# Designs tried in a protein design run: designed miniproteins, single chains, continued (3). Part 19

Each design is a single chain, and the fold is of that chain. pLDDT is the mean over its residues in the fold that is shown.

## One batch from the design tools (miniprotein)

Design m8634
Fold by ESMFold2-Fast:
Structure m8634 (fold): chain A 79 residues (1-79)
Amino acid sequence: MEKELEKKKLELVKKALEIASEVAKTNNQEEGLKKYKEALEEIFGIKEDASLEEIEKVIEEALKAAEPERKKELAERER
């Protein structure tokens, strides 16, 4: 049960990182940030008016949940 929830959080984190990568490539920073917020709302269910601190907290929680799996990926990648 918890493993399946952790897997879903990992997938959400990967999608959030992909969106962040797209924002970094965006020429228009305002438009990029807007798309990033909209994506985070859809993925993590946060409000449109969510502060940067609230967004960071959601991402941090998702990363902590995915940390055990991420450590395994890093260990394999190092090889």
Scores: mean pLDDT 59

Design m8635
Fold by ESMFold2-Fast:
Structure m8635 (fold): chain A 82 residues (1-82)
Amino acid sequence: ATVEDILEHYEEMDEEAKEFAELMLKDPEAALARLEEKVAAAMAEREAREGRPPSAEEQAQLAAWLEKARAHLEKLAEEAKK
């Protein structure tokens, strides 16, 4: 995915997704913090619903995904500055 991909689908996004896309372009660090917050909230809701904490494997997969997302957001922000 690129900034162009995000802009192409901008009209299809709800207000939250549009706000996130704008934040990502202007402040990728703040966008990443919002993403981490939403992920943490989703994991807490899942734990409450299922009555079990995420497994070590699930936590490792989540950490790997967040690292990949961070690198991707930083790259998109740099690309947007060009």
Scores: mean pLDDT 66

Design m8636
Fold by ESMFold2-Fast:
Structure m8636 (fold): chain A 114 residues (1-114)
Amino acid sequence: TAEAQEHFERAYELSAPLLDEADRERAERAARAGERVAREGLGPAEVADLMAELPEPEESAAMVAAELAARAGVDPLTAAYAVLGAFRAVERKHPAAPEVEEHLRRAVEALEAA
């Protein structure tokens, strides 16, 4: 929804400088996996296989956010970047971390309400 899109965009905007090239590649892989789960209607066993190819907890979280976003017509890549950005902001104790986490939380709540 528009509300979820705005919150994912704000979380990404605040955390984008914290994402290196490897983090962006992780987000892109997670977004593609999440979009595929949504598009193809993959079952639990197939989802588990995809998650097994994403070794880091932030990548699995990004895939779930991207799947929820794709199902709601929200950009899955922005959702994946927002999740990775939130993990990096918290890990680095960045001053923006509470705001990034709050926007990510509101985005997910808006998707769950849809």
Scores: mean pLDDT 84

Design m8637
Fold by ESMFold2-Fast:
Structure m8637 (fold): chain A 79 residues (1-79)
Amino acid sequence: MTLTIELEHKSPEKARAAAERIAALARSAGYEVEVEFEGNKATVTIRGLESATAFSAIMIEAVALEIEGVKIVKVEVKD
């Protein structure tokens, strides 16, 4: 499973920090992570995601970031 999360914030630094928080969490769980930055937008791609626990932890982090004012633009799951 490949999980793609697109993040946006009016501050590019906050978008980058948010993407880095998700990437660090996924990497700590042993997954391959790609991060792309475009101005005030960041895209995090997590490959080989097979753990429901890791998926849930990543989604909880994304919700926490939304509460902190980072906009989750897109969440996509592909097998």
Scores: mean pLDDT 84

Design m8638
Fold by ESMFold2-Fast:
Structure m8638 (fold): chain A 79 residues (1-79)
Amino acid sequence: KTVEEILKLAKESKDPDASTVLRLVANGVARGDLEESLQTLIQESTNPKVRAAAQTILEALRAGKSPLEAAKLAKKAVE
């Protein structure tokens, strides 16, 4: 359910960087390592847009938002 909805957001994204981050979020939800995957992406990515999107998702998750809601916020912020 949640993974499929996030993947749909990635497909609908007009920005390839946003799509890349959203696909990582979907995979992280499926694996159960979402927060760790986002932290790694923020630290290792040289793309500031990818880092900003990943930070938006991580902050939303830490504020108690669901992964899907966090993904929607990141897509809106990047686009």
Scores: mean pLDDT 81

Design m8639
Fold by ESMFold2-Fast:
Structure m8639 (fold): chain A 64 residues (1-64)
Amino acid sequence: SISAAELARAREIVAKAMRVLGVDTLSELTTAVLKTKPEELERALGIPASEVLDAVRTLQLAES
């Protein structure tokens, strides 16, 4: 199961990424991340693209 600390971290990562990329859904965020070069996304967010996608997956699994 996903811990409360992991869920909180995932929410913070997703909130920051949504704000920076100008999207408001997990689906739009996933699309935006995949359309952006990993190095450009990491430069903008300070977080690797893979970690953003992991955070999205964590939230999607927690919603079930």
Scores: mean pLDDT 83

Design m8640
Fold by ESMFold2-Fast:
Structure m8640 (fold): chain A 69 residues (1-69)
Amino acid sequence: MSNSNLQLLQLVSAETGYTVASLLRHTGLSQGGLADYLRSSDAQALSEALALPLAKAERIQALVQQHAA
Protein backbone atom coordinates (compact mmCIF):
# COMPACT_ATOMS: atom_id res chain seq x y z
CA MET A 1 0.00 0.00 0.00
CA SER A 2 1.16 3.55 -0.71
CA ASN A 3 2.06 5.53 2.43
CA SER A 4 1.02 8.77 0.66
CA ASN A 5 -2.44 7.33 -0.13
CA LEU A 6 -2.91 6.23 3.50
CA GLN A 7 -1.78 9.65 4.81
CA LEU A 8 -4.27 11.40 2.50
CA LEU A 9 -7.10 9.12 3.68
CA GLN A 10 -6.13 9.74 7.34
CA LEU A 11 -6.31 13.53 6.76
CA VAL A 12 -9.76 13.15 5.14
CA SER A 13 -10.77 10.84 8.03
CA ALA A 14 -9.79 13.55 10.56
CA GLU A 15 -11.74 16.22 8.59
CA THR A 16 -14.89 14.05 8.13
CA GLY A 17 -14.95 12.20 11.48
CA TYR A 18 -15.17 8.86 9.58
CA THR A 19 -12.54 6.15 10.00
CA VAL A 20 -10.47 5.19 6.93
CA ALA A 21 -12.13 1.74 6.98
CA SER A 22 -15.59 3.41 7.04
CA LEU A 23 -14.67 5.64 4.05
CA LEU A 24 -13.53 2.59 2.07
CA ARG A 25 -16.71 0.62 2.93
CA HIS A 26 -19.00 3.60 2.19
CA THR A 27 -17.45 4.29 -1.25
CA GLY A 28 -16.73 0.64 -2.21
CA LEU A 29 -13.27 1.71 -3.43
CA SER A 30 -9.79 0.40 -2.64
CA GLN A 31 -7.37 2.62 -0.69
CA GLY A 32 -5.63 3.65 -3.95
CA GLY A 33 -8.94 4.05 -5.79
CA LEU A 34 -10.37 6.35 -3.12
CA ALA A 35 -7.15 8.42 -3.01
CA ASP A 36 -7.26 8.83 -6.83
CA TYR A 37 -11.00 9.69 -6.67
CA LEU A 38 -10.26 12.38 -4.05
CA ARG A 39 -7.49 13.88 -6.24
CA SER A 40 -9.67 13.99 -9.40
CA SER A 41 -13.14 14.90 -7.99
CA ASP A 42 -14.72 18.31 -7.53
CA ALA A 43 -16.39 19.42 -4.28
CA GLN A 44 -19.90 18.42 -5.48
CA ALA A 45 -18.80 14.85 -6.27
CA LEU A 46 -17.00 14.57 -2.90
CA SER A 47 -20.06 15.93 -1.07
CA GLU A 48 -22.27 13.24 -2.66
CA ALA A 49 -19.77 10.34 -2.35
CA LEU A 50 -18.88 11.02 1.31
CA ALA A 51 -22.34 12.33 2.41
CA LEU A 52 -20.83 15.65 3.56
CA PRO A 53 -22.00 19.28 3.43
CA LEU A 54 -20.62 21.07 0.34
CA ALA A 55 -18.58 23.51 2.47
CA LYS A 56 -16.76 20.56 4.14
CA ALA A 57 -16.22 18.87 0.75
CA GLU A 58 -14.66 22.14 -0.53
CA ARG A 59 -12.23 22.13 2.45
CA ILE A 60 -11.34 18.48 1.74
CA GLN A 61 -10.75 19.26 -1.97
CA ALA A 62 -8.40 22.14 -1.00
CA LEU A 63 -6.56 19.87 1.47
CA VAL A 64 -6.22 17.12 -1.18
CA GLN A 65 -4.77 19.61 -3.70
CA GLN A 66 -2.28 20.94 -1.11
CA HIS A 67 -1.27 17.39 -0.06
CA ALA A 68 -0.66 16.42 -3.73
CA ALA A 69 1.83 19.31 -4.13
Scores: mean pLDDT 76

Design m8641
Fold by ESMFold2-Fast:
Structure m8641 (fold): chain A 85 residues (1-85)
Amino acid sequence: NEEKMKKIAEKTKELIKEKYGKNIKVEVDVENNKLTLTDVDTGKKAVVYIDFENKSIFVEAETIETGAIFGAAAQEALEIVLKEE
């Protein structure tokens, strides 16, 4: 669902800004249920795969810190977006 993926991307960006003061670029791949998140200041990336069936995410990140921050925000964003349905 393109609309859900877009909402998750926007909410993830918002949560990271609010909680960590970081600006990120988010690229949405709807076909693969995938978000690519880039820290604008460091250039560090994480890829977040969204599992709508299990209401969970899988994260591949260049650093533990990037994975923890982006993963936590993406999981929270997923939960918020699914609750709004």
Scores: mean pLDDT 84

Design m8642
Fold by ESMFold2-Fast:
Structure m8642 (fold): chain A 59 residues (1-59)
Amino acid sequence: SMAEAYKEKILAAAKVMLANGFDEEHVLKAVNLAADHLKLPEEVKEEVKEEVKALYKEY
């Protein structure tokens, strides 16, 4: 689906931000803005945010 494709692109961008030293709060803010701009369903937006939080726990 388009929502799944956007989810993967946002996650890829979040990983690049993490690699460049951005903190979790700034990355989550960017994810919220991107998801809202793309009009993603709230469920998909929350899934992306949870995956970003998991990335920071593992890093």
Scores: mean pLDDT 83

Design m8643
Fold by ESMFold2-Fast:
Structure m8643 (fold): chain A 94 residues (1-94)
Amino acid sequence: LEELRERFRAAFERLLAAARASDVAAAMEALAEMLGTLLELAEIDPEEALKLAEEALKALKEELAKETDPKAKAALEQAIKALEIEIERIKKKL
């Protein structure tokens, strides 16, 4: 469980760094790792997975509000939509 939490946070940090650098490819790669880890977490502890996903979603929305670069905005918007879909799936398991 702790290893999955660390993997999720590391992927999330890479996503934010890539988005801030306007590196869309790196951002999408980090998003895929983050979502994959979230799916594994949801099988073990769906409540913890939901909490981490909702915290990440809030942080991404705050980052989007401050972003001015169109490419970074597009990457953040895609990440937000993907995470909202996974949050809805996790909620159905509760």
Scores: mean pLDDT 83

Design m8644
Fold by ESMFold2-Fast:
Structure m8644 (fold): chain A 82 residues (1-82)
Amino acid sequence: ARAAVVERLRAALEEGRAAGVSESALRFAEAVLAAVEGDLAPLRALLEEAAARNGAPAEVLEAAKAELPGLIEELRAALAAE
């Protein structure tokens, strides 16, 4: 189930790119897909950019980054249950 959902998400990203969906939306979707597959680095980079752009305190950014593995594990569990 999870592998099938990941493949459908990849197909949707390719269709979105062909249809001219915004670069920022594609970049976010790719970061989430990478995180589900075990690479949190792109999603962490997007959080750092958003925090810098909005002037968020470092402690808030670090707390958000600390929450990511747990949130992604919950997402993986939900996808595996299907």
Scores: mean pLDDT 73

Design m8645
Fold by ESMFold2-Fast:
Parts: C-alpha cells; structure tokens; sequence
Structure m8645 (fold): chain A 62 residues (1-62)
C-alpha cells in the first residue's frame, strides 16, 4: 500500500492511546510503553499501527 501520511496517522494513534491510558488511570510508564509500541508498529505500516492501537485501547477498556 502507498500510504503517504504514515507519520501523521501514527502520531494521531499514539496521541489517542496516550489519552485513553490517562483516562483509565494507567501508569505513566505503561502509557509511554503503549505509545512506543504504536510508533514501532507504524514503522511497519499504517495497518500495523491501527491494529496495535485498537488492541491497546480494547485492553484498556476491558
């Protein structure tokens, strides 16, 4: 796939994961690890970043 705005989307997903982690009272260290995981997934592709962010958000809401 020819995604041209990968960094922007990964940034939005990372921000969303951070906000959700803070909202549910996750530790700052856990939040940073989750954000880093989304950023690393984003290096593999947009679909990877989206899947990783969705998994983390689902875990935080469960």
Amino acid sequence: MSGTHGSFITGLLSDGVRAQGEDVGASPERIERMVEEVREAGKQGISEAIQTANRIIDELES
Scores: mean pLDDT 78

Design m8646
Fold by ESMFold2-Fast:
Structure m8646 (fold): chain A 104 residues (1-104)
Amino acid sequence: EIDEAIKQLSSPDPEVVEEAADKLLELMKSLPEEEQKKYSPSAARALSEAMTSPDPRIVEVAARAGKELDPYLDGEAASILTGGVLRALSGSEEQAEAAKRGLA
């Protein structure tokens, strides 16, 4: 279930990515701390990669999901997300603006 949501974050379809991000957040919130730690690196990598999408809609969704998931991620996963955010902010004007909207 959670592995499927993480996989769907790599979709080129912003609607699929949004549904996957929302489902991932719901699932992570319901997991015990040890399971959250187990899935944190994979979730962070998938969101970080989505934030480098050429589609600003995907960048915005991924940035928002990353911000909302931060309390459920360990320090290593949080570092991976920070890298994704910095790359998005250094991308095109549209990508940077989308990341800012997601983080607001």
Scores: mean pLDDT 81

Design m8647
Fold by ESMFold2-Fast:
Structure m8647 (fold): chain A 94 residues (1-94)
Amino acid sequence: NKYEIAKSYLTEKGLPPEIVNQIAEIIENSDLPVEIALQKLDELFIAIAEQNYPKIEQILNENPSLFAPIALIIGVIQGNDELVKLALNKLKQV
């Protein structure tokens, strides 16, 4: 049921449906409780909006297999090359 909770939350945030499904699936496959994953994801979205790269890197380091793919998806959608490079670098460490 992690998938449905994550999907509902992300839909409420106004993300496109295909991206909602991708992120919800990543959250479902993580070992993190969904409430913690969504709380950290909200922190990640705020850090990205603020261009706070040290905070983004901190969040990605907490769970690279969960947050690096999500950061990559967002970076690609936003055309944020710096975020894409950071996410790809963290994925290499997984």
Scores: mean pLDDT 84

Design m8648
Fold by ESMFold2-Fast:
Parts: structure tokens; sequence; C-alpha cells
Structure m8648 (fold): chain A 97 residues (1-97)
């Protein structure tokens, strides 16, 4: 469910933040990359299935994660999520053109 995805994303964000706070940037980068990859694959699957509702929910979860990171001072990580959203939106627009 989307609630399970939102909770999974929240747990990954907390693990990334903990790793950053502990100075373990390699672990933070690995978790962040896996999170971005998984969300991108789910969004691409929604595009393939023409599932507009699921695609919008995935974008909202990613936006919520970026806003939470920004509020907590992790601006660079927030910008990474915003760039992923932009990239997925470009692919969706190209497929609909």
Amino acid sequence: SMDQLREWVRKRIEEIIKAIDEGDYDTADRIAQRLVTQLTLLAMDAVKNKDEKTLKQIFEIMKEAAEELKKRGYDKLAAKFEEVIKSIKMVVNDLRA
C-alpha cells in the first residue's frame, strides 16, 4: 500500500540522517542511492501501467521527504530528491507528447 511505502521511505530517511550525524557518509550515500533507485523504479512502473493515481502518490511521498530533509537542514539531500522528481516528470511528459 502507499502507507507502507510512506513508512518505508520515512525509515530510510531516518537511517540516512543517523549515518550523516555519525559522520558515516558512505553509508548515508548508499542508503540514499538505494532509496532514489527504488522510488524511480516504482514511478516508472506506474507510468508503464498508466496508473496516474499511484504516480501522483509517489511524487507526493518524494516531495514530503524532500521538505522534511530541508526542515531538518539537509538541503543537499533534499535537492537530490527534487532533481529525481524533475527527471521522472520529464520522462512522463516525453511519453505523453
Scores: mean pLDDT 82

Design m8649
Fold by ESMFold2-Fast:
Structure m8649 (fold): chain A 65 residues (1-65)
Amino acid sequence: VEERLRRAEELLREAQDNKTKADEYMKKSIEDPENAEEFNQKAADYYKKSVELETEARRLLEEAR
């Protein structure tokens, strides 16, 4: 149980890091309109990665119950 909780915490931290990167690219898309499409694509990729990591973390947390 404790091992699953620790792994879930690690995945949630990675998810948060990916959300932070997505937010950074979203901000860059506003600040640099000429490259906005590229930055928006990168932001979307990081958000997708974050969701995948959160989903795995939630799965591990449910298994720990």
Scores: mean pLDDT 82

Design m8650
Fold by ESMFold2-Fast:
Order: sequence, then C-alpha cells, then structure tokens
Structure m8650 (fold): chain A 94 residues (1-94)
Amino acid sequence: MMKLTVSVYLAKDADGQKAGDAIKQGIEEQGGTVVEVKVLSDSTGPDGRTVTLVTVTSLVDGSQAQAAGDSGIQSGRELFGDQVLHSSIGSLRV
C-alpha cells in the first residue's frame, strides 16, 4: 500500500471544494481510497502568489499509485483548465 497525496494549486478565486471532489473522483476511478480532502483558501503557492490549495490524500496499491495520481490531476484540469497553476504527487510506502 502507498499513501498518495495529490496537491493542486488553483487560482485564488477557483472553487476548491469542486476541485477536491473532481480529484477524489479521478483517484477513486483508478482504485484509490480517498481518506482526506483538504481545501485551503488564501494559501501561498510555490511562486509566492495567493492561491487555493487542494490536497487529496488516499491509500492505493503501489502498482496503481501513478495512474491514480495522474487521473486525479487530469479530472481537476478538465474542470478548471488554466486555473490549475501547479500540481504535485507525493507517494510514501506504508
């Protein structure tokens, strides 16, 4: 099992809850089990700009971790397009 964390940095005016729901759906479609969706408005992005940060934490089989993370990010991008400023995937063996 892997602990998968998908982080998506959105424009500050983006609907973070809607983005979190989309990311969750993408992860679950690839067999991940979402354990936390966290939305932080007025966060600071990697470039110092004010952003809405969405982090989705899931448990996933190691063979599915990349596909689940990619699917989560893709679901967010399909809804928010250019409002997705940055994205990252972290995974840790548990």
Scores: mean pLDDT 84

Design m8651
Fold by ESMFold2-Fast:
Structure m8651 (fold): chain A 64 residues (1-64)
Amino acid sequence: MDEFIERLVEETVRRIREDPSRRVQLALEMAMKVQRYGESLGLSQEEIEERIAHMMRLLAERLA
């Protein structure tokens, strides 16, 4: 999961830097991908939400 999140954040940061107007859309797409992947791993909704929160913090830090 963590490696998946790191790769997804780097990809999303790149896409946001190319088109900042899509920031909200791209962040939502990223969250949806983590939701689907977490469900496929059998993670609880609480665990998925914690992973999404962590991912959103990483995204904010990388865009600073």
Scores: mean pLDDT 83

Design m8652
Fold by ESMFold2-Fast:
Structure m8652 (fold): chain A 80 residues (1-80)
Amino acid sequence: SWQAELDALIERLREEVATLPEEDLDAKIRLAAERYAELYRRRGDEKRAELLLRLAEAEIAGDAARVEEIVEEARELHEE
């Protein structure tokens, strides 16, 4: 189920993030995006996977306008 897969992903992310340097926010953002993208790809949702990876890079780059654009696009896909 989606909820069970999300719960497992979150638990793995907590463990993996704990192995990264506390100050390395960019690495944590990329790791989270990659793990969520893998989950979406396993469910056949390559578009959401692509958006998550783009969002992570926009956040790391500090491009607020691009972040807002990607978040809105992702929100539309999330709301059914």
Scores: mean pLDDT 77

Design m8653
Fold by ESMFold2-Fast:
Structure m8653 (fold): chain A 61 residues (1-61)
Amino acid sequence: GTARDIAAAGAALGDAATAAAGWDSEQAKHSPEEARRNALAAGRKAGQEERARAAVDRAGV
């Protein structure tokens, strides 16, 4: 890929790591309200992981 594609892949991987850290912190909580927050964090994590995968594919490595 181009330098721009590689930079985009790096940014998307960083976003995915941040979302994953948020999801892990929510997993430590044990209440019905926290379970709802955990579900939202899981959705953000999955969305950012998919975005990171697409960006890496576009970068070519």
Scores: mean pLDDT 71

Design m8654
Fold by ESMFold2-Fast:
Structure m8654 (fold): chain A 77 residues (1-77)
Amino acid sequence: SPKEEALKKVKEALDRLDALVKQLYPDYYSDPEIQAKLAQAMELLKQTVSTLSTEEAQGLLDIIEGINELVQAHLEK
């Protein structure tokens, strides 16, 4: 369904954002306490994302994809 596809894409965009931020700040993400708390936060965020409407999921996807594009541009400099 359109809703299931949008929710899946939001979760994938969140995983991409997490990976990109880790590339920007590897020393910060080397802290095991930070890693543990970020993993917990990501799981809770993905659970919350599953409760969104199609419109909310699409809006959030556009925002996160925009952030991912800007972060990727920083990594390419």
Scores: mean pLDDT 82

Design m8655
Fold by ESMFold2-Fast:
Structure m8655 (fold): chain A 82 residues (1-82)
Amino acid sequence: KEELIREFEELLRELAERENVELDEEALERMKELMRSAPEELLEALVEAYRALLEAPSEEEKRAVEERERPRLEALFREFYA
């Protein structure tokens, strides 16, 4: 589980570098605490989705990944936290 959280942090930092934006370090730490209590299935889905975003070579393809992955992630959040 710690490895999934670490991978997610790495993916977020790489995406932030690609987009030339600053990560909110306080928000990231709060997110990591929430992820430590989250089911592994949700963490795996988050890592998979963000890796797909990072691998997308264009903005259009990133939007396609977001449109595909967002409903899945939202469904998982509702399932585990509703």
Scores: mean pLDDT 73

Design m8656
Fold by ESMFold2-Fast:
Structure m8656 (fold): chain A 78 residues (1-78)
Amino acid sequence: PWRVVAVSDPVEAKEGETLTFTFSLPGLPPGTRVLVNISVDGELVAQIEGVVDDQGRVTVTFTAPKSGTYTATVLAEV
């Protein structure tokens, strides 16, 4: 089953800004597939597939479609 494994701190962005979210996911092996859900002001606007790297991290980049407060949530199949 897919489970929430990490949530970012909220970040404020303007329309057209590129946001980078980096997560440290200790205990997940490299190659683990994850889903990163990006929300603005509590509304889901993007879902990005990622993979845990050799450092135990996931990094995603996202261009903000509008000004607001963005939060990224990581789900892994565990």
Scores: mean pLDDT 84

Design m8657
Fold by ESMFold2-Fast:
Structure m8657 (fold): chain A 66 residues (1-66)
Amino acid sequence: AEALGQQYLAEGEKNRDKVNEADREKIKKQIEEAKKAGDKEKGKELMRQYLKMGTAPAVERERALA
């Protein structure tokens, strides 16, 4: 059923959001450390990862831009 499928997806999004939040916090701290150390290249790479994770769910972000 469509409603049952939506419930399942919502539960999956909850779990993914929690995992993504923990991962984002790790990268955020690493970005701060890289900036403090003056490691520009490492900071750029970490910022790219943070941005990519911060756009989850990516579908919703793209819909907002449209």
Scores: mean pLDDT 63

Design m8658
Fold by ESMFold2-Fast:
Structure m8658 (fold): chain A 80 residues (1-80)
Amino acid sequence: MKYEGLTLPVQDAREAGIAAAKKAHEEKATLEVTVVDPDGRMERRVFKPDDPLEKVLAALDEMLARHPPQALVAFRIIKE
C-alpha cells in the first residue's frame, strides 16, 4: 500500500489533522493517525468512516495534547 500521508510535528499538526479528518469523513474513508515521540514511543489510532466528525476531532485534540510538541504525526486516509 502506498503511503499517502502528511507528516508534521505535533505543534504544527492541528490544522492538518482537522483537514484530514474532514476529508476522511467526506470520502467515507478510514483515518489512521500515528504519533511518534523523539524517544520512539508510538501511539496509533484508527477512525472508521462512520465515526462522528466531532468525536474524531475531540479524540485528535486529546491525542496531540498528550505528546511533546516535537513528536511527529502522520495522517493516512485509507479507502477500500
Scores: mean pLDDT 78

Design m8659
Fold by ESMFold2-Fast:
Structure m8659 (fold): chain A 82 residues (1-82)
Amino acid sequence: MEKALEDFYAFLEKLLKEGKLTEEQYELIKKEVEELAKKYKWKVVGVSLVYSEKNVEGISITFKSPKNELITSRVPLVGPEP
């Protein structure tokens, strides 16, 4: 696994153990990150949570393209898309 993803998952597990993140939110965040990584198939350089004072609103993921360009995508965690 890429180090940026490993570091991010370790951070999520810490939040889960501290009771600041639910198991459902943890699994949803992991799924969204994995789907984005599969979609682009580029190297993941960084991942972070976007949140307000009380709630996780989304994720920000940065990719390194084959041309060595850094591309950042922000994905909301709340959106009923079938």
Scores: mean pLDDT 69

Design m8660
Fold by ESMFold2-Fast:
Structure m8660 (fold): chain A 91 residues (1-91)
Amino acid sequence: MNDEIIAMVNKLKAAAEEAKARGLDTEAALEEALRMAAEETGLSEEEVRELFEEYVERLAEAARAAGMKDATPEFVREAMKGAIALELAEM
């Protein structure tokens, strides 16, 4: 499980590095993804944003517990924003 969490965060980091290399607007991509998720789930954008931030906090804590000391919530949020931007650009 710990290796799987580290692998997941490293994949997000790699996607974020690719998004940055491509010059993608990761903030705009996050806002679009939250809007799409709200539409698909019937939740408000505020509720979806709250769930996203809770997921970021939990993933950061799990990654740090797995030995990834640099996995702050800010680091994980930036990695996830990049991964989202890359996924939306590939759609």
Scores: mean pLDDT 83

Design m8661
Fold by ESMFold2-Fast:
Structure m8661 (fold): chain A 85 residues (1-85)
Amino acid sequence: DEEYELASAIVAALYYIATHGLEKAEEMRKKASPVFKKGYELAIEAARDPAKAEEVLQLIEKYGTPSEAELARKYLERVLAKAAA
């Protein structure tokens, strides 16, 4: 379903931010297909704002797999910790 595709796209985008940084993720957002573009938009927003991170995690918990939710938490902890340092 569309929502499951979006959840997976967000997790992939969060992984990309965790490994390559926000600037590279913004470049990918501009070039991405619609579902991946939305995934990058939500992932970038979550990486900048803990309140938005909670909203995005709830979306992944609702529509994604338990493994995807666990990975999303791990990647968000990593990117938010860097933003706080």
Scores: mean pLDDT 81

Design m8662
Fold by ESMFold2-Fast:
Structure m8662 (fold): chain A 85 residues (1-85)
Amino acid sequence: DKREQDLKTLEDIVADPEKKKELIAGLDQLEQRIQAMDIPQELKDRALELIGKLKKAIEEGDAKKALEYYLKLEEVFREMLKEQL
């Protein structure tokens, strides 16, 4: 199950200070990219809210919450791709 593999990956990340720092830095860059995108504001707002919640879950070491927000964020990105021609 992909979800079990993703959960284990997130558990490894939240247990490793270097991996956690790298993921948070990547999410910060992703926020900047999303803000610069020419897409509907609703999709931007949803993505930015989910990234904020994901960063908080990672900082708190909550891999299960991080996975939940990650999966919701993936769904928003799929919607964003449909808006690009």
Scores: mean pLDDT 82

Design m8663
Fold by ESMFold2-Fast:
Structure m8663 (fold): chain A 108 residues (1-108)
Amino acid sequence: GEEERQELIELAKRLIKVAEELLELAEKLGVEEAVELAREAIEHAEKAIEAAKAGRIEEALEHLREAIDKLREALNLLEKKTTDFEVKVELGVLELELAVIRVLLDKL
């Protein structure tokens, strides 16, 4: 319904923000694979917004799941490369935000 469509769009926007923050961290740390994963996650989240607006709810859900999986891979790569405590805290906050989005998505 209209409510589910709006919730999917809001979750996709939240994923784009998480992906943009991960992209900045990946670029600063020079982890090219994580940069690519974050960019692909943004593309999937944008496609999810388009699909949701068109009423293609199942397609929107698939794109959001792919975005989450790519961001999780990017987080794992950055966590392995980082010894800086401040960066580890930033990654932990992003991991928590991603986990919240995943829980909200699974309730739809």
Scores: mean pLDDT 89

Design m8664
Fold by ESMFold2-Fast:
Structure m8664 (fold): chain A 66 residues (1-66)
Amino acid sequence: SKEEIIKELEDAIKNGDAKRAAEAGYRLGQMVGLDEATKIITELGKKYGNAVAEAAARAGAEMGTL
């Protein structure tokens, strides 16, 4: 579900797990599209302050919408 993917993404960003963040971002992008995925990723990045995991999630979301 969208909620499960967002939880996985949040856990990945919180823990600084760039690989998991990219994977979750990819799945989120496929499900909700780039604009909504980017909004969610940006808010989680601001909340946890992990720029590397946030960037990885954004790259994943972009790939997921190709």
Scores: mean pLDDT 86

Design m8665
Fold by ESMFold2-Fast:
Structure m8665 (fold): chain A 67 residues (1-67)
Amino acid sequence: EISKKFREKLKPLIDKLNEAQEEYLKARRSGDKEAVEKARQKLDEVTSELEKAYNEFVEEIKKKLEQ
């Protein structure tokens, strides 16, 4: 189970990821190469934020396990 603290931090990132996915699919349908590239960059940014949140969560878990 995902802890409440991690879930609260993860939710806005998941929302951003869903938005970025929709923009990417829409851009691909439009055939606009620039829009596709921008959507990909947005996906990469959200993925990076998610990785940072995950790393912080792992550190918090480690602190609890040391107790």
Scores: mean pLDDT 77

Design m8666
Fold by ESMFold2-Fast:
Structure m8666 (fold): chain A 92 residues (1-92)
Amino acid sequence: MAELEELGERLIEALKAGDFATAEELDARLAALAAEALAAAKDEAERRRLLELVAEMSARVAEAYAELVKDEKEREEIRRDLEEFLARVRAL
């Protein structure tokens, strides 16, 4: 969980700095780590807390992305990716 939060924070910092290359790398790592953490959860209560954390962080990341993206079509893709990601993690 601490590692997931650290990656989320770094991703938001990269986005705010306009470093899209670093942000893309961190986004992929965050998604993979979140999926692994959910799969490794010991009980339903832990899984529920993790899902809430992932949803909160994903929403903040998507907002930071949308703030920097000028192209409306790319902004729409970011929103769609977030929805698909959250649907997948909730299905775990």
Scores: mean pLDDT 72

Design m8667
Fold by ESMFold2-Fast:
Structure m8667 (fold): chain A 73 residues (1-73)
Amino acid sequence: MSTEEIAEELGKIESLEELRERSKENDLYYSLAGSLLRELHDYVANPRELGKVLAKLPESVFEEARETYVPRE
């Protein structure tokens, strides 16, 4: 799944709290958050792509997701 697809799905969620509630019934949202953080780690080598992802997300959801999952190579 691409970073852009992950960003669009997370963009529909207004807060990390909503993400957690949805993940209780559907693990997909936690998977999307984890995948986004993994892709962001990869996109550190390409700042242009990171900018596109950030432009699509509510900033609060993005920052809270980063705190929830530790990016790993």
Scores: mean pLDDT 52

Design m8668
Fold by ESMFold2-Fast:
Structure m8668 (fold): chain A 107 residues (1-107)
Amino acid sequence: EKYLKKGEETKNPIYYVDAAREYMSKGEYEKALEYLDKALEIDENATVYRVKGEVYLKMGKYDEAIKWYEKALELNPTPEIYRNLAEAYEKAGKTDEAQRLREKAEA
């Protein structure tokens, strides 16, 4: 109802996702996760789970990245999410699984 401050007043998860991306770009991964958790309190959606996976991937926590990308895929199976999940599997050393997911993205 208030329009003076973005995510905190608008109850729109996209503002928290934008804040999380900003903190992720600065290497402030813990703050990025905090804002993504605030977005999830408003609305569960594939974009929030996908960005949470991106944060864990940048942290080198590949198993956590896989977990959150799989949640994103369950909500919205898109070629982009298949590619994100494939990258996480490849970085985790699971090259065969990564290749299968890339084939899904191109189908």
Scores: mean pLDDT 81

